# Ledger of designs, part 79: designed miniproteins, single chains, continued (2)

Each design is a single chain, and the fold is of that chain. pLDDT is the mean over its residues in the fold that is shown.

## One batch from the design tools (miniprotein)

Design m6906
Fold by ESMFold2-Fast:
Structure m6906 (fold): chain A 61 residues (1-61)
Amino acid sequence: MSPLEQALAEFVARIDTGDLAAVIATAEEMAREYEAQGRRAVAALLRKIADWLRRELAAAE
């Protein structure tokens, strides 16, 4: 499994709620963890996903 596939699988596994705000928080937390590991490209992608989801949450309110 590629590092990206592994990170996405871990993200999906950590989503135990339908609350979009909690999903965003999980993505941001994982981004910090991967950045601390030196995996900046994966961290940047997770932050981009969190930003996209944050826009969707704002549009839904």
Scores: mean pLDDT 74

Design m6907
Fold by ESMFold2-Fast:
Structure m6907 (fold): chain A 117 residues (1-117)
Amino acid sequence: SAAEAARELAARRAAVAEKLAEARRYLEEKAREAIELDPSVKPLAERTLAVFAEGAKRIVEKLADPEAAKEELRKMLEEVSELLEEAAKAGTPETAKIFEEAKRKIEELVEEAEALL
């Protein structure tokens, strides 16, 4: 029924928002760890968090249109992945490992979010 379809869509939208919130918390923790090891990576780490937060907001606002949400999700992933790769090159070998791990985990969490759309 239309009511069942609406409930299923609302549940999927809530699940996507929760997955994006999980990914944001993970990035915030990894950024903190990297900054504690090498404060020089702070500008790139903060920029990565800002780009993710803005992208996540745009995705949530477009959740009524799954195809538009998927496009915003892919765009956010590309921008965040590029910033994490830049951050990995900017610091020490120890901070590089943190940002490389963060990139892999964010790609995984974003793929899980896309699967819910």
Scores: mean pLDDT 88

Design m6908
Fold by ESMFold2-Fast:
Structure m6908 (fold): chain A 104 residues (1-104)
Amino acid sequence: MEEARKLAEKGNEYYAKGEYEKAEELYKKALELLEKENADPREIAEVYANLGEVYYKQGKYEEAIKYYRKAYEIYLKVGDEEGAKEAFEKEVEVSVELLKKVVL
């Protein structure tokens, strides 16, 4: 789990620098390790939400929606009301942007 957390932290650093492709790679590696080690569901949901944000910044709206939805479902199951609300609002935001892209 320590290795997964360090990968996620490194992903946050690249995200802050606008290097979204590198952030995506690091978050995916972190997610794989967290899921393999049956880590805290809240930590897993946080990385799903971070991947949603990275996909959104890359203009990959369908992937962003998918990852925010997974974060929402996990937060909801563990009773993290604030995390669930934030993930849901992000899913809606990206869904609206995707609709604008398809319609206009």
Scores: mean pLDDT 85

Design m6909
Fold by ESMFold2-Fast:
Structure m6909 (fold): chain A 80 residues (1-80)
Amino acid sequence: MELTKKARELLERAKKLVEEGKRAAEEGDLEKAIELYEKAMELAQEAERLAIEAGDMELALEASVVLVDAAVNLSVVKSQ
């Protein structure tokens, strides 16, 4: 199913952006960390929508977890 494939691709990209954002934050580049987390949230949210449309609830849950991870880290960086 094309929707499931697209959702997986977006989710993989979102996970990588969260990892890059965490690294940027650790290195003190808060502006870069914010940009990376915001992009990760956008991709994870799109992946969640596509997974729900495809009926893949497991993939939708995984996308939700990544979205929450990015949102929490973004909130922490913005509070600094």
Scores: mean pLDDT 87

Design m6910
Fold by ESMFold2-Fast:
Structure m6910 (fold): chain A 59 residues (1-59)
Amino acid sequence: ASREQLEAALELADREGVRAVTRDGLSPEEAREHGLRVASERYGVPVAELRAAIEAGEG
């Protein structure tokens, strides 16, 4: 994916993760997985690629 797509996907993943914790009471780990899944589905970026971007300090 492009850098722009990765940044947008990670922003969505973070936003959805925060909502999952605050609104649905998910644990931080469950919320992170939920956010990554939603972003992956929305932007067509594999979850593994999103995790790699986070590990590299992108976001």
Scores: mean pLDDT 78

Design m6911
Fold by ESMFold2-Fast:
Structure m6911 (fold): chain A 67 residues (1-67)
Amino acid sequence: SLSEALFGVSQDGVDKGVFTGDELIAFLKEGVYDISYKGKLLGTIDGSWSPSEKRFVLETLLAAHEK
């Protein structure tokens, strides 16, 4: 689940840390962030999106990685 998975977050090459899905959704504010999982780049999330949009995209990226 997103509450148990840990994601790496970076923006413009700057490491922002490692977050759970819920922490990540709350952390992201402005601009585009690179999201990684288990050392692999999953994709990007726009920090200005609504919490539900961020969650939907994060779940979609994670599901694609697990296939």
Scores: mean pLDDT 84

Design m6912
Fold by ESMFold2-Fast:
Structure m6912 (fold): chain A 91 residues (1-91)
Amino acid sequence: ADAELERLAAEAEAALAAGDRARALLLGGEYLALKAEAAGNPEAARLLREAGRLYAEAEEARAAGDEARAAELRARGDELGRRAVELARKA
């Protein structure tokens, strides 16, 4: 578990350094999801993975010049992330 979390964190940092924000967001979602699963929160893990995917898609939409779609996807990701945090605090 720790080794995989360290690998995901390192890969996310490398993606950010390379300017690949979409990949960094996707990896960040997976990192948080694995932490939630280790804490016994599979629903929070599912929401965190989906939030990461939405943030990655939002970044791709932004890069393509579709700011309206990027904003919608970010708002959806934020809602899922907030729900995941609430579930993690209650479990």
Scores: mean pLDDT 85

Design m6913
Fold by ESMFold2-Fast:
Structure m6913 (fold): chain A 61 residues (1-61)
Amino acid sequence: SPVEELRKRLLEEFRKNVASMSPEEQEEFVKEAVLELREAGASPEEIAAFLDGVQKIIEEV
Protein backbone atom coordinates (compact mmCIF):
# COMPACT_ATOMS: atom_id res chain seq x y z
CA SER A 1 0.00 0.00 0.00
CA PRO A 2 1.16 3.61 -0.44
CA VAL A 3 1.04 4.06 3.35
CA GLU A 4 3.23 0.98 3.95
CA GLU A 5 5.76 2.17 1.31
CA LEU A 6 5.84 5.65 2.90
CA ARG A 7 6.25 4.14 6.40
CA LYS A 8 9.20 1.99 5.24
CA ARG A 9 10.84 4.98 3.52
CA LEU A 10 10.43 7.22 6.59
CA LEU A 11 11.85 4.54 8.93
CA GLU A 12 14.82 4.00 6.57
CA GLU A 13 15.51 7.77 6.46
CA PHE A 14 15.28 7.97 10.26
CA ARG A 15 17.64 4.98 10.68
CA LYS A 16 20.25 6.58 8.38
CA ASN A 17 20.23 9.92 10.22
CA VAL A 18 19.30 9.19 13.87
CA ALA A 19 22.92 8.87 15.14
CA SER A 20 23.68 12.45 13.96
CA MET A 21 20.37 13.95 15.20
CA SER A 22 19.78 15.79 18.46
CA PRO A 23 16.74 14.68 20.52
CA GLU A 24 14.92 17.83 19.31
CA GLU A 25 15.69 16.99 15.65
CA GLN A 26 14.46 13.41 16.24
CA GLU A 27 11.17 14.74 17.70
CA GLU A 28 10.66 17.13 14.74
CA PHE A 29 11.38 14.32 12.24
CA VAL A 30 8.82 12.03 13.93
CA LYS A 31 6.23 14.85 14.11
CA GLU A 32 6.60 15.62 10.37
CA ALA A 33 6.60 11.90 9.47
CA VAL A 34 3.35 11.32 11.41
CA LEU A 35 1.77 14.29 9.58
CA GLU A 36 2.83 12.83 6.19
CA LEU A 37 1.44 9.41 7.16
CA ARG A 38 -1.89 10.95 8.26
CA GLU A 39 -2.13 12.89 4.96
CA ALA A 40 -1.52 9.59 3.13
CA GLY A 41 -4.48 8.04 5.01
CA ALA A 42 -2.61 6.02 7.65
CA SER A 43 -4.79 4.38 10.31
CA PRO A 44 -4.04 4.80 14.05
CA GLU A 45 -2.63 1.23 13.98
CA GLU A 46 -0.29 2.07 11.07
CA ILE A 47 0.91 5.21 12.91
CA ALA A 48 1.46 3.08 16.05
CA ALA A 49 3.52 0.62 13.97
CA PHE A 50 5.63 3.55 12.68
CA LEU A 51 6.20 4.83 16.24
CA ASP A 52 7.17 1.30 17.39
CA GLY A 53 9.70 1.21 14.54
CA VAL A 54 11.10 4.60 15.59
CA GLN A 55 11.47 3.42 19.20
CA LYS A 56 13.34 0.26 18.11
CA ILE A 57 15.74 2.34 15.98
CA ILE A 58 16.43 4.74 18.89
CA GLU A 59 17.14 1.74 21.20
CA GLU A 60 19.74 0.46 18.67
CA VAL A 61 21.71 3.74 18.70
Scores: mean pLDDT 86

Design m6914
Fold by ESMFold2-Fast:
Structure m6914 (fold): chain A 55 residues (1-55)
Amino acid sequence: SDEEKAKEAAELAREAVRLAATTGDVEKAQQLGKEAKEMIDKLSEEAKKLASSMI
C-alpha cells in the first residue's frame, strides 16, 4: 500500500542519517538517501506528502 511505502521511505531516509552519524560512510548514506528519494518519487502525491510529514 502507498501508506506503507511512505513509511518505509521515511525509515530509509532516517537510516541514511543514522549511518552517516555512526560509521561516517558518506557514500553508503548517500546511496540510502537516494533510494529513499527514488521510492518517494514513485509514490502517489498523497503518499509523497505523508512521507514528507514523517521525516
Scores: mean pLDDT 77

Design m6915
Fold by ESMFold2-Fast:
Structure m6915 (fold): chain A 65 residues (1-65)
Amino acid sequence: MELVREAIELSGLPEEVKKSYLELAEEALREGDYEAVLALLEQLIRATKDPANKAKLQKLLEELK
């Protein structure tokens, strides 16, 4: 959970959008749907505008596989 929270913070998205992603991630983790968690991280990477933060998020996603 904390790793997903850090990824959301790195995205630089508005706070309301960050809260939505956090809620979706918590729901997926509660259901044991790890594929949904990975899909959310991929969506965060696509939404992230900062190239440095985007690269960090891609590295985190690869480490979770």
Scores: mean pLDDT 75

Design m6916
Fold by ESMFold2-Fast:
Structure m6916 (fold): chain A 65 residues (1-65)
Amino acid sequence: MTPREVALLQGVSAAQEALLNGGDPRKAAEEAVREAAKKLGVELSDEEVQEIVDEALAIVRRNLA
């Protein structure tokens, strides 16, 4: 997997967990994406983080539909 794919997967997981626990899925996804990038030693721009977060939220919405 690319670092971006790993960050996306972590964002999806965090957003789903936040929804199940009554939290903010966007905030959870953003935090998870940033942490994944940090652990992988990859610098993501704020724009790239938001793109990955938007994709993660789209996947979560599809999973709940």
Scores: mean pLDDT 83

Design m6917
Fold by ESMFold2-Fast:
Structure m6917 (fold): chain A 55 residues (1-55)
Amino acid sequence: MMSGLMRSFWERLVDGVLASGDQDAIDDLIALLRSYEPLFPEETRRLIARLEEGR
């Protein structure tokens, strides 16, 4: 499980990328999060879902 600090960090990154409207940045962040899915499956899937919905 991610620490609260790490979770807050990732949530802020997701919010910032979605606010930018940059589709390439969204795709890059999804790819990065997928690489962490084996370590933090629940948190990464939730963040990826937010990015996909915000496209």
Scores: mean pLDDT 78

Design m6918
Fold by ESMFold2-Fast:
Structure m6918 (fold): chain A 67 residues (1-67)
Amino acid sequence: NLAIAHYNLGNALDNLGKHEEAANAYKEAIRLKPDFAEAHYNLGVTLDKLGKHLEAEGEYNEAIRLK
């Protein structure tokens, strides 16, 4: 599953401190699977680490909506 592969890449990049690259990988996972609640949640966490708190809140709300 290509969406899961991008999601896993995002997790690996975030663990390496590559938060901008991680956010891009999560966005690609969401593009491939828009209802991917876990990808929306992890994108939110990564956006918070980047100081993008308003965008993070939007992603958290989407993750909650999808559950």
Scores: mean pLDDT 91

Design m6919
Fold by ESMFold2-Fast:
Structure m6919 (fold): chain A 73 residues (1-73)
Amino acid sequence: SEELERLKAELIRVTKEILELIQSMKDSDKALQQDQQLRDLVRKFMDAIRNKDIESAQKLLEEMKKQLEELKK
């Protein structure tokens, strides 16, 4: 579906931006914690997509966007 393709494209964009910010972090312990959080969110997102749970996938993408905004501060 077009909506699933859009959600996957957004996941790729947001994940790339988060990873670039994590790579720029000086605190290695905090960087590892952020990486683990991202991996957990991506796994849950992929599970939601597999189950065709669009609402959960959207919520997980919003959580990833919140992580991105916090990393920009």
Scores: mean pLDDT 86

Design m6920
Fold by ESMFold2-Fast:
Structure m6920 (fold): chain A 88 residues (1-88)
Amino acid sequence: SEQARLLAELERLVDEAAEAALAGDEEAAVAAVRRATELVRQLEVDTESAIRLTGLAMRLLAAAVEGGSERVAAAVGELIRTFNELAA
């Protein structure tokens, strides 16, 4: 389905963002998180996708904290806010 393809792309962007954050590439990490946020806005959020999105958001937060970038952490916060608005 289209939603399955969007979820797969979201996971790829999360992998990209986490790797960039851990490498200290703040600009690349923020760009990937912003693309992930745009993609989340296109998703139909149900219980299954909400659980998956929560796991991905937790992984990004962990990478941002470990990488020490407040800018990446702020971008992840915006992603989480967007997800929560769609899951409400």
Scores: mean pLDDT 83

Design m6921
Fold by ESMFold2-Fast:
Structure m6921 (fold): chain A 57 residues (1-57)
Amino acid sequence: AEVIMRVAEHDAGLSREEALEMAEAVRRGDWERLRELAERYGLTVEQARSLGEALLS
């Protein structure tokens, strides 16, 4: 969790809150929200999904 959060902050320029929004979208199965977050932060949907899933595990 902490290591994945630091990767999100460093590699994608995400704040902790923004990374947690991706995790919440994955948890809820809100794929439309996940797509919007991915586009906003310059990630692919697959990258955002992987990051969100890693934060939840």
Scores: mean pLDDT 71

Design m6922
Fold by ESMFold2-Fast:
Structure m6922 (fold): chain A 75 residues (1-75)
Amino acid sequence: MVSQEELDKEVRVALSELMAAITKLALERGVVPTEEDIERLKKFAEESRKLGDQETADYIEEVRKKAEEALKKAA
């Protein structure tokens, strides 16, 4: 059924958004992200763009930029 492909896209975008939200919450509490966390956010943003969700991709990119700044300051 055609709804299966749409459901898969929604689940992938939702998981990517959730991971970005968790990272944002950790940053707000002073947790320093790892380089692996930053690469993961970059991949999630790219995947969200490929699935046509530009707003979610932009949100993940904003979290990634904040994570990169936090890591750079900790180095």
Scores: mean pLDDT 79

Design m6923
Fold by ESMFold2-Fast:
Structure m6923 (fold): chain A 99 residues (1-99)
Amino acid sequence: SKQTLESIKRGLENARKLLEEAKALEGTDPWKAEIYRAVAEISLATLIVALEHSDLDPEVKEQLIKKLEEARDAVARGDYDTAIETLKEAIKFIEEKLK
């Protein structure tokens, strides 16, 4: 539904902001950066579970889950730039579906 897509989009925007903050703190406060990274990772895992149990179109669901898993893999290897860009792509994909 539209409400489900809007909810997922808000979750992705929040995860992106957490990763941008983690990246910004990496050189000055590594402990706080790690906390923001961990919260973002938990948020992405929660969104994947929510997507799996959603009534969204199977193709839309599969594409979003794939992008979220790619973002999680990037976060796990410390590649914040790739994770942030992948989340931006997922947000744009949802925006196109909401038109």
Scores: mean pLDDT 88

Design m6924
Fold by ESMFold2-Fast:
Structure m6924 (fold): chain A 66 residues (1-66)
Amino acid sequence: YTLRVEGLRSPADVAQVGKVLQDHDIRILSVDLEGDSALVEVEATEEQVKKAIEELNKRGFKAELV
């Protein structure tokens, strides 16, 4: 799966996104960081990805599958 995450305004925001993905047992394969957004390629189940997206959106990031 590939995730797009927007709202990464500080190193702390990037770390928070990584922690959310890790807490959902998502394996990060690659990260392409562009300004205040990232494309994150992951190895995970669909349910793990959906839960992570929901958590990221609750924290004020704009996260979606691409």
Scores: mean pLDDT 82

Design m6925
Fold by ESMFold2-Fast:
Structure m6925 (fold): chain A 70 residues (1-70)
Amino acid sequence: SAAERFSDEEVRAIARGERPATVAQRAAMVQRAAERGFLSDEEFDALLDVDGDGTVGPADVERLQAALAA
C-alpha cells in the first residue's frame, strides 16, 4: 500500500507539512494513524486537511474516502 513506504516519523513529517504526499498516500496514512494511534490530535487533523486551508471539512473527508476506495 502507499503507507507501507513511510515510517511513523515520515508520516509525522507529512502531517507537519515538511514532506509532500498525494491524496492517496494521505488516505493510507490516515487509516494507519487511526489504527496505531501514533499521531497527536493536531498532526492527525493536519493529515486530514488535504486542501491545506487549515480546516477539515466534508470535502477533505470525501476525497480521502474516495482515494481509499480506489
Scores: mean pLDDT 72

Design m6926
Fold by ESMFold2-Fast:
Structure m6926 (fold): chain A 73 residues (1-73)
Amino acid sequence: SSQVEKARELLKKYAEELGKPEITATDDALKRIAELANGDEAAMKVIVRHLVEKAIAEGRTTITAEDVGGAPA
């Protein structure tokens, strides 16, 4: 849960810095981000940045686990 909390805080902060505070992520998306980062905060920041930028480019306000990729088949 601490890694999920870090992902949530990084996502919120980055979205606010881009002037898009309405951008949020589902709990499943945050869990997937934490899993992919595997404790690497630099990797987590890269993942979060790409997901927020993708959401902005697509005009979406919610990031889902499908956006993160790597979901089990």
Scores: mean pLDDT 80

Design m6927
Fold by ESMFold2-Fast:
Structure m6927 (fold): chain A 59 residues (1-59)
Amino acid sequence: SIKNVEEGIKEAEKLFKEGKYDEAIHRLEIGIKVLEENNDKEGVELVKKKLEEIKKKKE
């Protein structure tokens, strides 16, 4: 579970670095929904923090 969360964030970061901002954001949004369904509060917080960071950096 945690390893999958970390890999999902890493893939989203890779997409962001490649300029694929919408794909990166969408990846993280899907991840949040999956984690919420699994009651993974720590995972949700981690992914939400990364999503907020990426959204603020998107220009």
Scores: mean pLDDT 78

Design m6928
Fold by ESMFold2-Fast:
Structure m6928 (fold): chain A 86 residues (1-86)
Amino acid sequence: MDPEEFDLEVELALVQIELAIAKKYFPRLTDEELPEFIKWLEKIISRAEELAQRAKELGYEDIARDAQQVKEDAKTLLEEAKKRLA
């Protein structure tokens, strides 16, 4: 495995794990916890977007696709969190 590909795969796994934990905790959050949660989702989205762009530029289309999926799933959860806060 190319070291660059391995590093991208590790970063992808980390953002996927963070999103999975976020999805699990979301139904249990209080309204007071939502602003901090929203900030974490925005960070997940940013990291997934950067990862998708970098993977695409390097030709790792599978990693780019999976990172884009993390971004879209995190954006959906962010919209739900913002609707609950409003």
Scores: mean pLDDT 87

Design m6929
Fold by ESMFold2-Fast:
Structure m6929 (fold): chain A 105 residues (1-105)
Amino acid sequence: MKKAEELLKKGKEAFEEGNYEEAIEYYEKAIALDPNNAEAWENLGLAIFALDPSKYEEAIEYLKKALALDPNNYRAYLGLGIIYDHIGDDEKAQEYFDKAEKILE
């Protein structure tokens, strides 16, 4: 959908500017229009973690949703690795980083 793509673009622009709360709003609107957009779920998870790392469980759920839609989503694996490293689950962090590297060869 053209509108969902436009909202995703605005969310990315807000994220790049460090406006994570605004980015989350745009990504949620994009997902409401196109719930099968893996990139929107990926970016929502990353933005939530960037805004509030204590919401890591919610961020993990959204990144896993992105992977359910696109199993080769490198950034979703990288994001999961970063989150698990942050919470001290070094084994899971390494597993997700290894999966990200495997996608890139």
Scores: mean pLDDT 88

Design m6930
Fold by ESMFold2-Fast:
Structure m6930 (fold): chain A 82 residues (1-82)
Amino acid sequence: GKIERVEVGDNVVELDYENGTLTITIGGKTYVFQIDKSNVAKVVGIILRLIGEQLDAEAKGDTNAAQAYDQAIRLVKEFSKL
């Protein structure tokens, strides 16, 4: 397994491919999601939540946070092959 890390400004997105753990750090706050790639409905639910957070960040003018959520969505899709 490996940890994929993406930095966007001061924001950090990490996905642990061995454990399926997604960690998003934005504004010094850390959010952790467990990705169960065998459960498509749960994975889609996480993606929809991340899309909501991305759109909220864009609405607030936080382009770095929006880009960090976009990268998190990409990593979840790549990990779960959706």
Scores: mean pLDDT 88

Design m6931
Fold by ESMFold2-Fast:
Structure m6931 (fold): chain A 65 residues (1-65)
Amino acid sequence: MKLVARLVALSLRMAEETGANVILELEGDKIVLTIKGASEEEAKKAEERAREFAKELGLELEVVR
């Protein structure tokens, strides 16, 4: 539950800060970031945010564009 709450908070923060259309999902030992229709700058910021979060939790990151 705590991990899911943190993931939801990150999703909301990314939507506010980047404007990117992104979906974050937890799949076992990895976080999946799906980016739809974002600019390269928005995508880069979203990936950086998700990568930092995954690193803090010891999870891998998969990016889908």
Scores: mean pLDDT 74

Design m6932
Fold by ESMFold2-Fast:
Structure m6932 (fold): chain A 94 residues (1-94)
Amino acid sequence: DELIKKAEELIAEAEELKKEAEELKEEAEKKGNEEAIELAERAIEKAEEAIKLAEKAIEAAKKGDIEKAKKYLFEAEIELGIARIEIGIAKMLL
């Protein structure tokens, strides 16, 4: 139950980061900053991967596979962390 809640919270956070990265990409395109565009695109991809991994964590938890659920959740946290770093760097370039 606690793993499902954590995964749902991570999905919500990843969706917020994806939206921020999409807005950042639009700003980077207006400024013609190719490096910031690439970083924003990568952040979108990483946020989407985090959502998919968190959804897999929920599915594993529902089946009672707690070890698999924890592994997917950990992988989702890593992908989300990478997205945050890429967004941070892109913001510094703009």
Scores: mean pLDDT 90

Design m6933
Fold by ESMFold2-Fast:
Parts: structure tokens; C-alpha cells; sequence
Structure m6933 (fold): chain A 68 residues (1-68)
């Protein structure tokens, strides 16, 4: 199960890195779409990043505990 936990950690880590890059692009290109649309996309990305970070940390802890 070490391989499974490591894969889950890497998946969620990749997820928050990708969404962080998307958030950085939205903030850098603030004028893309209406202010309301930009605000919704930013809020969605922030929520997804937080969720992915939490899941990545959870699986990392499980992986490291099992590895130890």
C-alpha cells in the first residue's frame, strides 16, 4: 500500500501545483472576463488548492508513517 499512498500524495501535490499556476495566471491576467467571472474562478481555484493541499499532506503523513 506504500505505492498507492505515494501515488495519491503525488496526484494531489500535482493538483495543487497546477491550480496554483492557474490562480497565478488569473491574478496576473486580472482583466480576463468580467470581474464577477474572475472572482468566481479565483474562489474556486483557492478552494481546490486548499482541498488538494490537505489531501496531499494527509497521504504524505500516511506514506511516511508506513515507510518508517
Amino acid sequence: KVTELKAKYNYYKAGYLLNQARLDRERARFAGGSPEEIARRVAQLEATISDNKEKAEKYKKEYEKLKS
Scores: mean pLDDT 77

Design m6934
Fold by ESMFold2-Fast:
Structure m6934 (fold): chain A 61 residues (1-61)
Amino acid sequence: SEEDRIARLEATIAHLRGVIEQLRAEYAATTDPAEKSRIEQVIADLEGTLARLEAELARLR
């Protein structure tokens, strides 16, 4: 059902937000420039995924 699809998207979005926040904490704790760049790239990729899922959720209204 549409409600089940919305609930699944909301759960996935919540999970990804948690992962991004953990990575941001890791970024803040990291002193190696190469490692910071790697983490920053992963965060950017996940934020892109999050934006796409949020757009999908908005379309299901």
Scores: mean pLDDT 88

Design m6935
Fold by ESMFold2-Fast:
Order: structure tokens, then C-alpha cells, then sequence
Structure m6935 (fold): chain A 104 residues (1-104)
């Protein structure tokens, strides 16, 4: 069974606006570590979290302007049997971010 995961999120932190982008393809009972990217935007934009999960040809889409809580990404993915972990760098910093996803 194959999962396709796409995450696009914009977070406004103190004095900065960051865009986080992540895409991964993972099989059931697989764990995959991929490099994602956090980019600093030059001007403030509205916060947004968009998550697309495709499993066995079925698509689930979550789209919310309530982007205050990055933990919402973990909550949405967990509802679909996917654990999501960020290693090594905080989402408040621009640059590459290491992400581990596991399908259960």
C-alpha cells in the first residue's frame, strides 16, 4: 500500500514569515527520511497549512488558514496512520529541514 504526502505550510513567527514545503512517497510499514525546505518570505502573508494525502487512489486534502500551530501537521497525518517528525532544525529557521515519516 502506497502513501503520497504533500505538505505546504506558511507560518508567521515573531518578525519572520516562513514557508515550509515537503513531499514524500512511502509504503505501508516503511519509514523514510527526506530533506524538506523552509524558506523565509520577504513580506508577511496569511498563515496557511495545506496537506494532501493520497492512499490507494483516494485523496484526502486538509486546507486551513489556522497556521498558528505547526503541531497541526502531525495531528492531521496521525489521523491517517502517518507519524511525522522533524529532526535537527526548528521550523523557525530558513534552510533544509530533515523530516522522518512512518506509515503504520
Amino acid sequence: MKYKIKIEATFTTTGRTLRFSFEAEIDENESKTVEARAEELPEPVAGRIKITIEKDGKKYEYDSSDAENARKIQEVLKEHGISFEISGRRLGEAGPVTVTVTAE
Scores: mean pLDDT 71

Design m6936
Fold by ESMFold2-Fast:
Structure m6936 (fold): chain A 62 residues (1-62)
Amino acid sequence: SLREKALEHIKRAVEALKKGDLGTAARHVSEAGRLFKEAGLSDAEIIKAFKEVSDLMAEAAR
């Protein structure tokens, strides 16, 4: 499903963040957002998913 593909991109973004590859992480986050919108997720669901990624990005910056 589109949602499963979006979650796979989030997983890849987290892996890239752990390795310090911010460019790869940003690309995967962008693709996940597009897929979530295509999957018909509500704004609240998309915001929640992006907040989780944002928290991981902030942690990786430490």
Scores: mean pLDDT 78

Design m6937
Fold by ESMFold2-Fast:
Structure m6937 (fold): chain A 57 residues (1-57)
Amino acid sequence: MSDEEILAEAKEKLKAAKSVEEVEKIARETSQRLSDEYIPELEKAALTAYLELAEAA
C-alpha cells in the first residue's frame, strides 16, 4: 500500500473514531508506516478529529 493510500485510509478511520483513545491509536499506528513527508498531514487530521470529539462531548 502506498503512503497516499495509508494516509487516506487513516483519515477515514479518524473521521469514524468515537474516542480520543481511538484517534491516538490510529495516529500512532499510521505514523509508524508513513514516510516523514506525510507525518504533518496525518498530525493535522488527528488534531481535527480531536477537536470534533471535544465539541461533541
Scores: mean pLDDT 79

Design m6938
Fold by ESMFold2-Fast:
Structure m6938 (fold): chain A 62 residues (1-62)
Amino acid sequence: EELRKRILELIGEILRLIGDRLDVEADKSLSEEEKAKRLAEIEKEIEEKLKELKELEKEIEA
């Protein structure tokens, strides 16, 4: 039950980060350097949450 809640939470967080990435890409007020830095930070967060998802999925399969 808690495992399912954590998976749904992670999926929601990943979707929000994807939205944030699109917003940064569309933001005309940010410099190219600021965009690159923000996009790198968002991409790192997405990768970390995807790794957590894979570990939780393994627990369900076990």
Scores: mean pLDDT 81

Design m6939
Fold by ESMFold2-Fast:
Order: structure tokens, then sequence, then C-alpha cells
Structure m6939 (fold): chain A 106 residues (1-106)
């Protein structure tokens, strides 16, 4: 359930249409997921240029696909690769990607 909610939240941030159960339990779960990841996501988007923001949206889709497949380690590795890619040019975004990798791993 948490991996699904996290994946659906990442798809929404990436600009994709998602269908969610209209139950109070699932909406509460989405709220808790958003509370954990919204800060790092916002910091990354604010630090990146438009091309980096596009790359980040594509990365969120790939992470969502990995989480939907039950591959948490792969999802975390995708964020770690983004952190390494932006380490020198956008260190604040790279730090946010490392935080996101830790969140999706656990």
Amino acid sequence: MEDRALAEFFRMVAGEEVTVPLTDEYLDLLGRVAERVAGPIRRAFEALDPEGQKDFRETLRKVAEALEAGKRDEAAEIFRQMAEKYRDKYPVAAEAFRELAEIVRE
C-alpha cells in the first residue's frame, strides 16, 4: 500500500493522470507520503533549471515504475544516479535526491 501511494504521488508530481481510491484511509496514506517527500521534491525543483526539472519529472516516472514492480532498491538507485549526475552543477538538488533515495529504500 505505501509503495503504491508513493508511486502514485510521484506520478502526480511528474504531471501524469492517476486514479486513486476515494477512501479516507488511502487519502490519509497519500497525505503521510506527501509529508515525507514534498520537502526534498520542492528543494530539487527550485534548485534545477527547466531542463533539469524535465529530467527530474522523467526520473519520478521511472521511480514510480520501479516501486509499482516492488523494486525499492532499483527506485533508490535511480535517485542516487540523479544525485551523482547533478552533484557538481546543482548540489542542493543532488542532496534532495539522496534524501529521496533513503525515503524510498525504507
Scores: mean pLDDT 80

Design m6940
Fold by ESMFold2-Fast:
Structure m6940 (fold): chain A 62 residues (1-62)
Amino acid sequence: MFEGEAEVDGVKVRARLDGLELTVEFERPLTGERRRQGEEAGRRAALQSALDALKELLELAR
């Protein structure tokens, strides 16, 4: 499971990726295009977190 955070219009967006399922939570309600931007940014952050986790695991395995 990987998590990522993003920010849209001053609102923090938390995304969680578990297998192929993506869950996105907003710190405050977002609507319309801003909600879509938040979902996209959250998805990107969660995927980036997966790549960063591989680097961290390599460092911890030293």
Scores: mean pLDDT 72

Design m6941
Fold by ESMFold2-Fast:
Structure m6941 (fold): chain A 117 residues (1-117)
Amino acid sequence: MAAARDATREQALAAARAMGEAAAELERAGAGGRFLLTEEDGVPTAEALEVAPRLDPAQAAALRTALVNGVIALQGLLRGEVTFEELRAAVAEGGGVLTRLSETELRLEADPAVVAA
C-alpha cells in the first residue's frame, strides 16, 4: 500500500510540473495558458479558459498535456496523496502559478516572470 501511494504521489507531482510547463509554453506562444481545475462530487475536471482559435501541433499537444495532467494532479489532491502547497510548488517548477479559488476550484496560469522578456 505505501509503495503504491508513493507512486501515485510521484505521478501527481510530475503531472503538476508538466501542466505548469504546458501553461508557460502556451502563454509564450500567445495560444492561451489559463486553465480551471474543478471538482464535482469527487470527480476532477480541467478546462481551458483562454485558447487561440487555431493551434499548431505543438500547441495542441501542450493543451492536451495541461488538461490531462491537470486532472491527474487534482485527483492526487482529492485522494490526499499530495497537498495543495506541494502541487503549487511543482507547478512553479514548471513555470506556472496555481491558485486556490475555492475548496472545489483551482486556477492554473503561466508565471508572468517566466513568460515576460
Scores: mean pLDDT 81

Design m6942
Fold by ESMFold2-Fast:
Structure m6942 (fold): chain A 67 residues (1-67)
Amino acid sequence: PQPFLDEAQALAEKYRDEILATIERELARGASPEDAVQIAAERLVREHGLDPLLASAAASLVYQEAQ
């Protein structure tokens, strides 16, 4: 059990549609997958006040699960 990963997973579930929409939009604009994930994480921090490390982990989890 890793509390950080459990919280990141819960945030990934809560914000899944938002994260996917951002990633899909950025990929359509020609961004790399890594840049698209980073932009989604930065948006979570800005719009929802999430911790940057948790936001990055959540965005990465959503991207990996969508592959």
Scores: mean pLDDT 83

